# Designed miniproteins, single chains, continued (2): the designs that were tried, part 107

Each design is a single chain, and the fold is of that chain. pLDDT is the mean over its residues in the fold that is shown.

## One batch from the design tools (miniprotein)

Design m7710
Fold by ESMFold2-Fast:
Structure m7710 (fold): chain A 71 residues (1-71)
Amino acid sequence: MTPGQQLAIESAEHARRYFLGRFGSPEVREVVDESYEEIKRRALTAKSEDEARNIFDEIVRRTAERVAELA
């Protein structure tokens, strides 16, 4: 695992814990939880730091859109 992949997994775990403590809506919590688990899984398949970053940016954008629709 590259240092970039490791940092990404740690960042995803930290963000997930932060949001689980903050959001009161179960639906928003489920969306955030699913998205960060996907980041962890897909980061391990990244062959470059750029690919890893693109995966994170894609999933974060998609998650923000889904959360906005639920709000």
Scores: mean pLDDT 71

Design m7711
Fold by ESMFold2-Fast:
Structure m7711 (fold): chain A 70 residues (1-70)
Amino acid sequence: MKLSIDRLVALALALELISEAQAAALRAAFKGRETVSEREAIRGLVEVGGLSRRQAEALVRLAVMLGYEV
């Protein structure tokens, strides 16, 4: 299963879980990739986005439920 990185980052910003600077860093970390796996999304959100693992897992679950799958 793959998630749209742009939609995932937009969702995290809308929920005020990350700053604009963290959003830019996340987009840079994925180096022009349009989609990421759930595992890659969780890792990026924790390592670059500054979320806890629990927050990252919850955000990814929400994105899947909202149909942000590609």
Scores: mean pLDDT 79

Design m7712
Fold by ESMFold2-Fast:
Structure m7712 (fold): chain A 63 residues (1-63)
Amino acid sequence: AMSVEKAESLVKEGVELAKQDKYDEAVEKFRQAFEIYKKVLGEDHPDTIKARDNYIAAGGKLP
């Protein structure tokens, strides 16, 4: 679903996975959150930027 609440849950899941050194799983959670925030709030929103930065930090690659 394209909702801020879903994106917030995905970020929380990603952070918990990263704390467990499960970076491959964390990357997927942060990627999904980034996509939702970008579509709902736009690329320049602080929550979108944080999700993007978490995605990159966990090993994600931007196109």
Scores: mean pLDDT 82

Design m7713
Fold by ESMFold2-Fast:
Structure m7713 (fold): chain A 81 residues (1-81)
Amino acid sequence: AAEEVRRQGEAAIAAMRESVEAASRKSLQAGADLAEKLTADAVTGFDNLSVNPEVRQAALEEKARFEADGTALAEALRAAA
């Protein structure tokens, strides 16, 4: 009786921990996917701006920074998952 109750409690805690960890990993992976998408969208935006010679240098510099920072964020989120 007491042993079965303890075993059930331990199993319930283990199942809860596993479910929380799985949900957390899924959330982090979704965040990484969003970071990758927003980085790609920003890179495309800066590429479009770089067609104008007056802002080309600034657009290319911002493209490089955003690509590096966005990639690093996505990698950090995937590593944390």
Scores: mean pLDDT 84

Design m7714
Fold by ESMFold2-Fast:
Structure m7714 (fold): chain A 84 residues (1-84)
Amino acid sequence: GAPVPKEAAEAAKEAALASKDVAKGAGAAIAAVGAATLGGLGGSEEEVRRDAEGAAEAGERGGAPEEGKKAGEAALEAGRRGAA
């Protein structure tokens, strides 16, 4: 099957971990979207990686809910695009 880059999976995980103390709900949602994108996406690993990287950055910031929204939306677009 299509390989899922560990970078994307790792970035999504780090985003969730980084966000857990600041915004558990938002962090979990971002991680869930990232995971769903990674699991559902079968062909566009580059897009998944970019979106996961965005999520990781948002998670690392911790105090930027706007960045969290942007990262989550980007991941949703990647997942939607892969499913479409």
Scores: mean pLDDT 53

Design m7715
Fold by ESMFold2-Fast:
Structure m7715 (fold): chain A 95 residues (1-95)
Amino acid sequence: MAAEAAREAAEAGVRAAKGGKGKGALYGAGGAAGGAGAEFQSRLNPSPEGQREAGLGAAGAGEAAARGAELSGDEEAKREGEEAARRGREAAERA
């Protein structure tokens, strides 16, 4: 759950970074790195605390990816980032 949301956030971040320039690319890159880190954390720490932290990390990464995509005009990537952020929050709440 948290690992899946984090992976989706990382993928959305990569898409936003590839399609963006300036701030859009920076937000996308932040989402990609943050999502990858959250996925890694989720796999290393399966405790409820670790899953909550990973879910929040995925949410932040998804929000960064969505923002980057919005600045770049990629509506589909924006929706992917928003969905990843929502799933990250839900994973954190269930932990």
Scores: mean pLDDT 83

Design m7716
Fold by ESMFold2-Fast:
Structure m7716 (fold): chain A 113 residues (1-113)
Amino acid sequence: KILIIGKQNDFINSLKKALENLGYETKFIPPTATLKEISEEIKQFKPDLIILYEVVGSALALLLLNVKAPILFISRVKSSEVEDLLKDKKVSWISPSAPLNEIISEIEKLLST
């Protein structure tokens, strides 16, 4: 199960389709969702991976500290504050300009136990 938080656009639609074709169950949350709504969705959906697409913030990072799932940031820039907050978690960062196959490979790596 993969939870995706971010703006819904052609990139995210392509990523969701690719993940669905690989047999992953996906759920999408828009970036306008409150931290309370995000927390409730995590509790209900119980994701094995959380993807943050162009969404970075210290308040969101603090919420994610208590989540056992690995985190993938698909972002043009890294936040040093967010990296410091999540330093003890299984986190990866990748550019949205990376080929889709590289993004899929990183997802599969994060899901490997």
Scores: mean pLDDT 75

Design m7717
Fold by ESMFold2-Fast:
Structure m7717 (fold): chain A 100 residues (1-100)
Amino acid sequence: SEIEEDLNFLSDFEKNKDLFFESDDQELIKQVLLAVINLLKHPNPEVAEAAASLLDNVLKKYGSKLSNETKTELAKALLPFLSHPNPEVASSVARALGNL
């Protein structure tokens, strides 16, 4: 199931996030976070809400460690989701943007 694959991706990233950000590979960090942001558009609310919650939690802890270039690209990718029809997703995106 694509839903199971996406949820497993999010769960695996959450479990390994400390090691991932310790790598200081800004391009890899950017690409993975953009992949998580892409899951916000998922038609299944469980996947979209899990992605939004993960972004809120990750950017709250690690947002200050991101390069200005990465912050700008992530902010641009997140901005459209402020108007997401799911209020849980929209609220998490607003908090995530506040940490960039």
Scores: mean pLDDT 84

Design m7718
Fold by ESMFold2-Fast:
Structure m7718 (fold): chain A 82 residues (1-82)
Amino acid sequence: MEEAAELAGELAAELFGEEVGEELKRAAKAGDGEKAGKILGEAIAEKVGDDAGKAAYEQLSKKSGEEAAEGAAAGIAGLLAS
């Protein structure tokens, strides 16, 4: 759980900045997929667009624990690849 949360935070920091990365890492460490989804969704909406942000929130907000951290990392990696 800690390793996946750190990865999600590092990926988010690369794309959205260190502040977003740290917030996402904290939410992912707590296993709070809804909070992580809000953080990631808002960052994506501001930088990329509302539709992309909403999709990221919907995918991540239904996850918890380690799945929340893994989902956040996968979502950011997918965005970086698009």
Scores: mean pLDDT 76

Design m7719
Fold by ESMFold2-Fast:
Structure m7719 (fold): chain A 80 residues (1-80)
Amino acid sequence: SLKDEILELLREVGVDDETIAEAEKMLSKYKDEEDLERILKVLRSTPPDPEKVVEALKQAFKAIELRKNSEKPLPEIFIL
């Protein structure tokens, strides 16, 4: 599935397990394949750097949330 492809990409670039678990939880809210495809395209266009990929993922989530629920910002995925 597109969700599994996104999670696999996060694992391959070296994103930590806790951040991946939060990403899976957020991705489970999206039933629309177009949203998941947009996220995957953004991540594939991002350099394979865990910090840059996590930032791109957060920005993609914020863009989707702004489109579907105007003025509800996505909670930060914390990497210390």
Scores: mean pLDDT 74

Design m7720
Fold by ESMFold2-Fast:
Structure m7720 (fold): chain A 65 residues (1-65)
Amino acid sequence: TNVIREVTVAEVMRLTGLSREEAEKVVEEAAKLGSKEKIAKYLMEKYGLSEKDAEGIANGILASL
């Protein structure tokens, strides 16, 4: 079990209000973008996260790979 992945999914749920299953899908799709800048932009544009929150989630996604 990847603890960083679990924490990142939980943070996506907290910031977006999505279910665990939807948050897992968000993390998987964002991870495919491959860079912090692209992941953060995706989260900001699609889910309305602040730049700081989006960058935090992007770091968590990349650290969980």
Scores: mean pLDDT 84

Design m7721
Fold by ESMFold2-Fast:
Structure m7721 (fold): chain A 82 residues (1-82)
Amino acid sequence: SLADEYVEKAREAARRGDPEAAAQFAKMATLYSGNEDGAKMAANSARQAARAGHPDSAYEVARLAGEGKGWEGAQRATEAAA
């Protein structure tokens, strides 16, 4: 799906050290999965994970936000950054 493509793009953006692209792709994954209310949290959490150098955490943030679990994604991003 388009949401799954954006989840992978968030990981790739984080791998190349582009936190703003990671945030934008996580936001798009959330919007295309129908969880619009989680978009801002997904973007902020993916940006945090990318800045910390954790591409797999950016992926998990985008995926969880797409499932309506943006708060769980934020917790995982914070744990990865510690």
Scores: mean pLDDT 74

Design m7722
Fold by ESMFold2-Fast:
Structure m7722 (fold): chain A 90 residues (1-90)
Amino acid sequence: SEDEAAARANMERLIAEASAEIRERTLAEYGDAAVGDALSETLRAAAEEHFKRVSAGDTSVSAEELGQATLARLAATRAAALAALEAARA
């Protein structure tokens, strides 16, 4: 529907804004884009999974549970990306 298309466009805009900020901050902190790129991809994947669930009418996951799960996933992605960056520098 047009409303669903508008919701997707809004999601894409928010992901783009968050990804730009993540990239800027991680590039400044680590001197490499790989960490920010990995975090942005994880954020997009989480947002797409949420969009699919909501579009299917699944409201079983609370906003708090979704937030906690997303933060845990981002923390794991950051740790893995940093480990990969250090391995590549060795």
Scores: mean pLDDT 79

Design m7723
Fold by ESMFold2-Fast:
Structure m7723 (fold): chain A 95 residues (1-95)
Amino acid sequence: GKPKIALIVSADAEKALEKAKEAIAQGYRVVLVGGGSGEALVRATVEAARELLRTGRDLGVAVAPGTTPPTREEAEAMARAIEEETGAEVELIIL
């Protein structure tokens, strides 16, 4: 099937990491949003997703300048960008 990526957005780093461990156990690779907003953050999440798929690593972090966490609309845009650029199935998790 398609590669599976969980995109996790949270202001709470411990909750984000706990959810990341659960998603990895379910067969997802995880991109954690560590901070930022806007176009730069969207680009950072896509690059993190590409790196995970290239290397086979389970966990990546996306960071860019700006406000954190992003809005729901920004989070949905990041998920769509990853799907379009990588072909992966993306599960968006906002905590």
Scores: mean pLDDT 82

Design m7724
Fold by ESMFold2-Fast:
Structure m7724 (fold): chain A 65 residues (1-65)
Amino acid sequence: SDIDMGVLDIAAAVLKTVLPDVEVELRDGDVVLRYEKETPDTKAAEALLAKAAKNVGMNLRVEKK
């Protein structure tokens, strides 16, 4: 479904509040999730962002800090 890009910005802000060790940015039409070490929390963030990105026609990329 088509979802306003503002929903992605809100999701990123919430994730930064809950998981301060992760970084979320938008780059070249992709949502980029960055962290230093994979944990259950970073896997949960990845799953949530992947769904949000798909809903707005973007891809999720995961990068190590």
Scores: mean pLDDT 72

Design m7725
Fold by ESMFold2-Fast:
Structure m7725 (fold): chain A 104 residues (1-104)
Amino acid sequence: SLLELVEELARLVATLSPADKGQFAQGFYEALTILSGDEGLGLNAAMYILRGDSEGAAKTLESLPAPVKKVEGLVQLAIDLLRAGHSGEEIRKALLEYAESIKE
């Protein structure tokens, strides 16, 4: 489920350095804005994840005007990159490339 994915994402993000957290949050926020056209919801989702509020993040992501499968794909990509030990800069770039490739 989206909640289960977001719980894992929040857990992984909590282990990051402040610099990598910042890069992740910026990339995630910008990618969600590309997919949905909603900057406010994208920012709120990223902030909930940074705070470890998985329920708030999942609810915000479900309210985005974007197909749930595209949002789930973005969250899964972030999880996979974090598990593989990629830097915040690499994660940000990959999330933006993903969103641009599937925004239509």
Scores: mean pLDDT 89

Design m7726
Fold by ESMFold2-Fast:
Formats: sequence, C-alpha cells, structure tokens
Structure m7726 (fold): chain A 86 residues (1-86)
Amino acid sequence: MSSKELLDKANKLLKDAKKYLDQGDKDKAKQLVNQASNYADQLAVQGDYLSAGKIYKQSSKIYDKIGDKKMAQFYENKAKELFEKA
C-alpha cells in the first residue's frame, strides 16, 4: 500500500472517530483511533514520518476530547518523536 493510500485510510478513520465522539460513542472513537494508529506505524516504517506524526497528533486531540489525558499525552509524545525524525 502506498503512503498516500495509508494516509487517506488513516484520515478517514480519524474523521469517523470524530463523528462517533460527537455522538457520545467514546468506545467506537477509541477503536477507530487505534486503527488509524496502525496505519501511522506503517507510514513510519516506510519513512513517512511527517504523515505518521500528523495522524498521532490528531489521535492525541481526540483522546484529549474524550478526557483520557494519559493516552492524549502518549500520542502527543509519539507525534513529537516522529516530527523530529522528519
């Protein structure tokens, strides 16, 4: 799968996660963020650190809105590490 295809799939999952969160379905939002994170890991393996970092940054914002400060900080740290490699 190309970096563009991985990024497009991850962005769709994050968009859907935000919709479920707006509906109050925090569990479904978390599930979709976890799927997007798997695509971010694949992007990082391919050397696309910038795109992977952007996905983790959005994941952090979704977890912060859920109220999961620990997971929000985890994803923010992941994004920072990836941006430093880019």
Scores: mean pLDDT 88

Design m7727
Fold by ESMFold2-Fast:
Structure m7727 (fold): chain A 68 residues (1-68)
Amino acid sequence: MSVEEIIEELEKELREKAKTLSEEELIQWYTDKMKEVESQYSEEDVEKIERRMLGELLRLLDERAAAE
């Protein structure tokens, strides 16, 4: 599986979790998932995954803040 495919699957999972989890639970899920990623992939792939996933997490949190 390519790093791009991994990112797409993780972003999809993050978006699904964002529908059901609180802000604190979503941040905790993200933190735990990134620890798993760090243990499984190369430093280069981890950096790319973390950058993209953090961007998506922040975007989702901003959307929630704007809706309140």
Scores: mean pLDDT 81

Design m7728
Fold by ESMFold2-Fast:
Structure m7728 (fold): chain A 86 residues (1-86)
Amino acid sequence: SDAAAVEAVLQALNDFVQEHGSTFSSRLEAARALAAKAVELLRDASPSVIRAVAKALEAGILKNFGEEGLAIFRAAIDALLAEQAA
């Protein structure tokens, strides 16, 4: 189900942050790494799963990485959705 796919991606992203969060030199570097990992995990996912994961993460990304980090994340997700629509 879409719900199970969303939960699996959210867990994998949480695990990524727990393992690698301390290795980033800046909040923006961390935001770019998180965005890249999200794209990697969502590459073969349906658009509905991609949108649901993005929505679930938005508030946390804004809180932890600010408006610039949220903009980086949104741009990466929008690029993935555009790539899949082509």
Scores: mean pLDDT 81

Design m7729
Fold by ESMFold2-Fast:
Structure m7729 (fold): chain A 70 residues (1-70)
Amino acid sequence: MRDAELERRARANQLAADALRQGVAAGLSDEERRELAFAAASQEVDPEEAERIATVGVRGVEASRERRAA
């Protein structure tokens, strides 16, 4: 059912966001945070979608840092 796929994708996004948040708090590198987000998202979605979620999440953190650095 379509709703179940949307729920899994939403959960993958949430897991990736939590992993990225923990990585930022721990002072991890962009690469390390991306690996954590990918691993978390991969629990719920396929590798291609997990890679997309991890990439978007890392870029969101980078944009936030750029705004604070300016």
Scores: mean pLDDT 74

Design m7730
Fold by ESMFold2-Fast:
Structure m7730 (fold): chain A 64 residues (1-64)
Amino acid sequence: EPALFGLAGGAGGASTGAGITHREVGLSKDNDELAGALASQMGPQYGGVTGKMEGAVATKRMEK
């Protein structure tokens, strides 16, 4: 489910975005946090932030 992807990404952001999420400790940029966490887990070579966001948006559109 797309909603679970957001929550899982935020909670799993302990690889690269940990420093940012820890210091931020807020919901100012949920989208950035999710994109950063997903990019970190999949790897920086996957396609970058743009490719990650497009995939997530496309998945939600197809489900809806």
Scores: mean pLDDT 47

Design m7731
Fold by ESMFold2-Fast:
Parts: sequence; C-alpha cells; structure tokens
Structure m7731 (fold): chain A 83 residues (1-83)
Amino acid sequence: TTVTVTAEGDFTKEEAAERASNMAQALADAVGADSVTVTLEGKDGSIGTYTAPATPEGAREAARKSAEQASDPITKLTVTVTA
C-alpha cells in the first residue's frame, strides 16, 4: 500500500521539514508503513528528496535531508509512505 500527501504553500525550510516530518510519522503509523519519502520543492525549482525507514527517526531524517537540498522558500512538500 502507498499513500501520498502533498501540501502547497509558502514555507521556510524549517517549517517545511517540521510539517513533512509530522505528516510522515502520522501517515506511517496509520498504514503500518515500511518506508517514507519526503520531497521538498523550492520556489527557485530546487528539489530535495530522501527516503528512510518509516520510524520517527527515519521521518525526521528524510525531512532534514530533503531540506538540505532545497532552497527557501519551499512551495510544495510531498510525503509518500509505503507498506
């Protein structure tokens, strides 16, 4: 099973990472997921993406590593969990 959630807005990298981490944890718990992927897209076209195990630590790592690759402001965040 795969669930994808996308949110669009005007976020700082920190706000986007925190939101993505929280969403990834909630979705992973809801579906019993094995992995989580976070993708953050900057207004300048930069894209950061990272896949980690669907643990709280993995969700935070995916969000952090995605944020490292993208530039402020973040206009789109996508969380995908797979079970």
Scores: mean pLDDT 86

Design m7732
Fold by ESMFold2-Fast:
Structure m7732 (fold): chain A 72 residues (1-72)
Amino acid sequence: TPSAEEIIKKIEEDYEKALEEKDTWNAPLEQVEELIRGSKLTFLAMVYSISKKLGDEEAAELAEKRIKELQE
């Protein structure tokens, strides 16, 4: 089973790849970027919630930091 850290890393890698390929989507670029950003935020928020419930303080802190960085 993947750890919270592994899931966060996977999300970051998938997000970067999606942004590199954004011009191949059948939609306006601004809409594609918004969808990718929204999806990443949603997944990170889920990781944060699960990590808090499991008592994994380090994973929760990492997810929160990534959310803040993405929102700035």
Scores: mean pLDDT 76

Design m7733
Fold by ESMFold2-Fast:
Structure m7733 (fold): chain A 81 residues (1-81)
Amino acid sequence: MREEIERELKLMEAGAEFVKKHKDIFDKDLASAKDPEERRRRLAEYIAMALGAKVEVRDDDSPELKKAIEEYNKLIEEIRK
């Protein structure tokens, strides 16, 4: 269905743009990971965001990262309307 494809492309475009705009926040968070497994999990979440998937705010996320994820999730939810 064309509408589904258009929505998916719009989600991916918005996600990729958001991650690019906030790359410094995400890079700083990745550098703060305690071990390789945590870093891999965080990287996977950012890849999911670049593809337009919603992600959950983690308790150990910095205030800046929490705010960025909240803004991202609101953007994605708006597109999914």
Scores: mean pLDDT 78

Design m7734
Fold by ESMFold2-Fast:
Structure m7734 (fold): chain A 79 residues (1-79)
Amino acid sequence: LKEKRKEEIRKKVLEVARFAKELYDSGMSKEDIIKKTKELAEKLGLPPIVGERVAELVYEHPDMSPEEIAEEVLKEIEK
């Protein structure tokens, strides 16, 4: 039960992370990526802070995979 909910949240956070990476690779500014990732997070039913934190990690650690970014954000949400 709780594991299924965690899996659904993980998939949504991963979608935000992949989206943020695509925007970063396109040369979009940090501010614009934060705006777009917050909008996507809200659309997916996630707290807006998830989108903001994903965007920050993409800019601070551009070498991280979307999967690594999603796992880091999930650790912060679960604490």
Scores: mean pLDDT 81

Design m7735
Fold by ESMFold2-Fast:
Formats: sequence, structure tokens, C-alpha cells
Structure m7735 (fold): chain A 76 residues (1-76)
Amino acid sequence: SEEVVEKLRELVEERLSSLSEEAKERILQIIDSMKDATKEEQLKAVEEIFKIAVEAGMPVEEAVELGQEMTKIVNE
């Protein structure tokens, strides 16, 4: 759904501004791939984004909160 992708992009722009440009670009590329994906594939993409955010230096607790917000958007 384009609406899901748009909401996820807005969330990334708001909460991931402190991450490197490279990490942010990689995350946005994954979000773009979710447009025509199944719910199962979208949830796997959220897990991959969580991993990238943690590897890029986001605190685990903050990354968990982000992952929960993304999962809510996917499940709308």
C-alpha cells in the first residue's frame, strides 16, 4: 500500500534524522520495497530496519519503540 510506505517514510524522516545518510538511504530503500509486498514480507522488512538502526548506533530501546510503531502502521 502506498499509504503504508508514505507513513513509514514520514516516521523515518522524523525519528532517524540522527543516523548516517547511508543508513537512512538503506532504510528508505527497504520501505520502498514494501509497496507491493505481503504483510509477512513487510513485517520481515521492519525486522531488517530494526537491525540496521541498531547497527547504525540507535539505542536498542529506541529501536524497539520504532519497530513497534512501524508494525502498527503495517497492521493498519
Scores: mean pLDDT 80

Design m7736
Fold by ESMFold2-Fast:
Structure m7736 (fold): chain A 70 residues (1-70)
Amino acid sequence: ATITYRINGGEERTLQVSGEADTKKLLENRAKEAGAEVKFLVPELPKGIITSGSLADLKPGDVLEVVSAE
């Protein structure tokens, strides 16, 4: 499944996820580790772990917006 996101209302980027893990919980934990906020603008997220893409550029005070999920 593909997750589309943006940081601070910037350019849209994608993550690929696969499997049975709680993706919402994983993204919430990643944002917390970076000192960032996460907002889910989608009603539901696919299950899985991140298999492609990175959130390594998240910084404290950033807002990670999940704008779509397929």
Scores: mean pLDDT 80

Design m7737
Fold by ESMFold2-Fast:
Structure m7737 (fold): chain A 84 residues (1-84)
Amino acid sequence: SEDVERLNRAGEALNALLKGDMERAKTFSAEDLKEAVDLLYAFAPGNVEALRRIYKALAGREPPDSATPEELREEVLRIIDEMA
């Protein structure tokens, strides 16, 4: 089904982002990458380490130490939108 295919793509995209595998991450659409971030936030909203890792992979720099999970999610989604 479309939902199963979408969830599978989101999971693969999330795995690439968490590993900082940007060669693999670039093969996904902006939509798939956003769904990956939303999937992480839905299941682990307090996982600041994972969000920081994704931010670093996309931005190429460390996020501020004071950044909250909510702020990191907003910034990550913004970066993905700017790359599209």
Scores: mean pLDDT 83

Design m7738
Fold by ESMFold2-Fast:
Structure m7738 (fold): chain A 83 residues (1-83)
Amino acid sequence: LLEALQEVLARAAQLVAQGDAAFAQGDYATAEQLYQQAADLLSGFLDYSTYVTKVGLPPPVAQALQQRVADALARAAEARAKL
């Protein structure tokens, strides 16, 4: 589970970085898609962790992931607003 969490966090960070690069280039449609993919990946892992453990992740870890989802969705909304 910890290895899966680290891989998911690394992949989500890569998607956000790619979204940031697309946003900086003015490719807002690609930026929105990449930020949305990061949010979906993190949300999917939260759901998966609850299903596997039946109790979910510890509250501080769950809150940190929820905050990352909210940040990615906010960035996606900013990119969409530029379209």
Scores: mean pLDDT 80

Design m7739
Fold by ESMFold2-Fast:
Structure m7739 (fold): chain A 110 residues (1-110)
Amino acid sequence: EIEKLIKEAEETRDLSLLKEALELAIEKGDKKAIAEVLRLLAKILEELSKVTGNASLKETNPLLYKAIKETIEVFLKLFPEETKKALEYVDKGEYSEAAKVLREMAEKVE
C-alpha cells in the first residue's frame, strides 16, 4: 500500500499521494518508507530549484507551494528543528537547501 503510493507519487509528481504515504508510514512506524518519502520530496525540490530560477513558486504555482509546505509540515513531530529549517528554505525559494535538509532527515530515520 505505502510502496504503491510512493511509486505513483514519483510517476505523477502528485504531492497529495506522497503526503498520504507519509502519514501511513508514520502511523505504522515504517522507517524505510519515511526515508523513501523524504528522498522523493528532496528530489522534487531539487528539480524545482533547477526550473524555477529566480521566480517565486508562491507566485507562479501557489497550489504546488502550499502542497510542498503541507507535506513538509507532517514531519514536525519527528524532526521539529530540521522541519522548521526546511520550511524556512522553502519560504526563501532555496529549494536545493531544503532538499539537503530532507536528505539529512532521511539518513537519521534509517
Scores: mean pLDDT 82

Design m7740
Fold by ESMFold2-Fast:
Structure m7740 (fold): chain A 91 residues (1-91)
Amino acid sequence: SAEEKRRLFQEAWEAIEKGDPERLAEVLKRAIDLLNLEKYKDYPPEQLAGIILYALNVGEVPDELTALILTLGWKYPEEFVKALREAAKLL
C-alpha cells in the first residue's frame, strides 16, 4: 500500500541518519518483498538498494544507471553511501 511504502521509506531514511546498517538492511529486505523486486536480487548491492529506495519514494523502478546516480548523488552522499554499503553486505 502507499501508506506502507511511505512508512518503509521513512524508516530507511531514519536508519541512514542514525548510521544503523542492520536496521536499514531489515527495511530493504521488507521492501523487496512488498515491491516484488526479487528479480533485481542479482544486481550489485548498491544498485539494488538504490532501486528499492527510489521505488519506495516514487513508485517506479529506475534503470541501472539512474539507480547508480541516485545512490551516489544523494544529498548526504558519504554517510548515505556508507550506510547502503554496510546494509548491502547483509542483503
Scores: mean pLDDT 67

Design m7741
Fold by ESMFold2-Fast:
Structure m7741 (fold): chain A 128 residues (1-128)
Amino acid sequence: SLVEEAAKRALEIAKELNAPQETIDFLELYLKDRRAALAALDTSNGLQFALFAVLEIIETRSLGMGLFLAQLAVKAGHPEIARKLFDLALGLLSDEEKIELVEEVVRWFSKPENAEKFTKVVNEYKSL
């Protein structure tokens, strides 16, 4: 399936970039058992949360989830990612572009500063 291809590509890039072991473990679990991955999801981990959310939008085609994630990206100071998430939510991306977006999310959130800003915005939103 497309979501399995996207998750496999995310895992390959995460390993190449020496992403935290927790992120690698999450992606391996997602590929084996998506329900177990959902149960184990750490929403305070910005990279893990962003990856899960993008993969779920690809799988479910959830407009609401996509628009919500795009709003969080804007608040985190990342309008370029927000635009791509908006295009994903509206069904404007090809299958290849969806995989490329997952790759970009892994690369972008592998930078600690970007992951930390996103995690802060998510936690502030959860406290409302």
Scores: mean pLDDT 77

Design m7742
Fold by ESMFold2-Fast:
Structure m7742 (fold): chain A 77 residues (1-77)
Amino acid sequence: MVVLEVDEAEDTPEVARAVADATGQTLLVNGASEEEAQRVRDELLAMVDAGASTREVAEAAVEALRAAGIEAEVRFV
């Protein structure tokens, strides 16, 4: 199981981008292709650029991981 730990008080584009990067890396480590990992990362980064919150990006990241067959959860601290 993969747990994405996100500080609810840190709603910055930098933290949201870090979630996108971590999601892409997690996909690669769990056997996804570089193309799939890059596509998911780019989709999450596009959300950040559109003004999505860190929470929204983290929830989308968990959905992407689960769609790839990875047991994933987000924990807000």
Scores: mean pLDDT 79

Design m7743
Fold by ESMFold2-Fast:
Structure m7743 (fold): chain A 81 residues (1-81)
Amino acid sequence: SAHELAVKEMVEGVTDQLENITQRAIENKDYEEGKKKIEGLVEKTSEFLREHTNPQEYDRALEEIEEAKKKQLEKMDQASK
């Protein structure tokens, strides 16, 4: 459906933004700012999804976003060593 496609495109777009935030933080060596931006984007997206999806869709989308968040935070932690 158009709604399912829109949710999928949003999750993919957020994942791309998380990768861009991570890359910028690594280039600038500003890991604290990068982590804060990642957390803010995930929180904002989570709130939007909560208002615009049913609980089952919300849980699935949030799981993908949280996995993407975890992956990017791990990349920052490795780069900061």
Scores: mean pLDDT 86

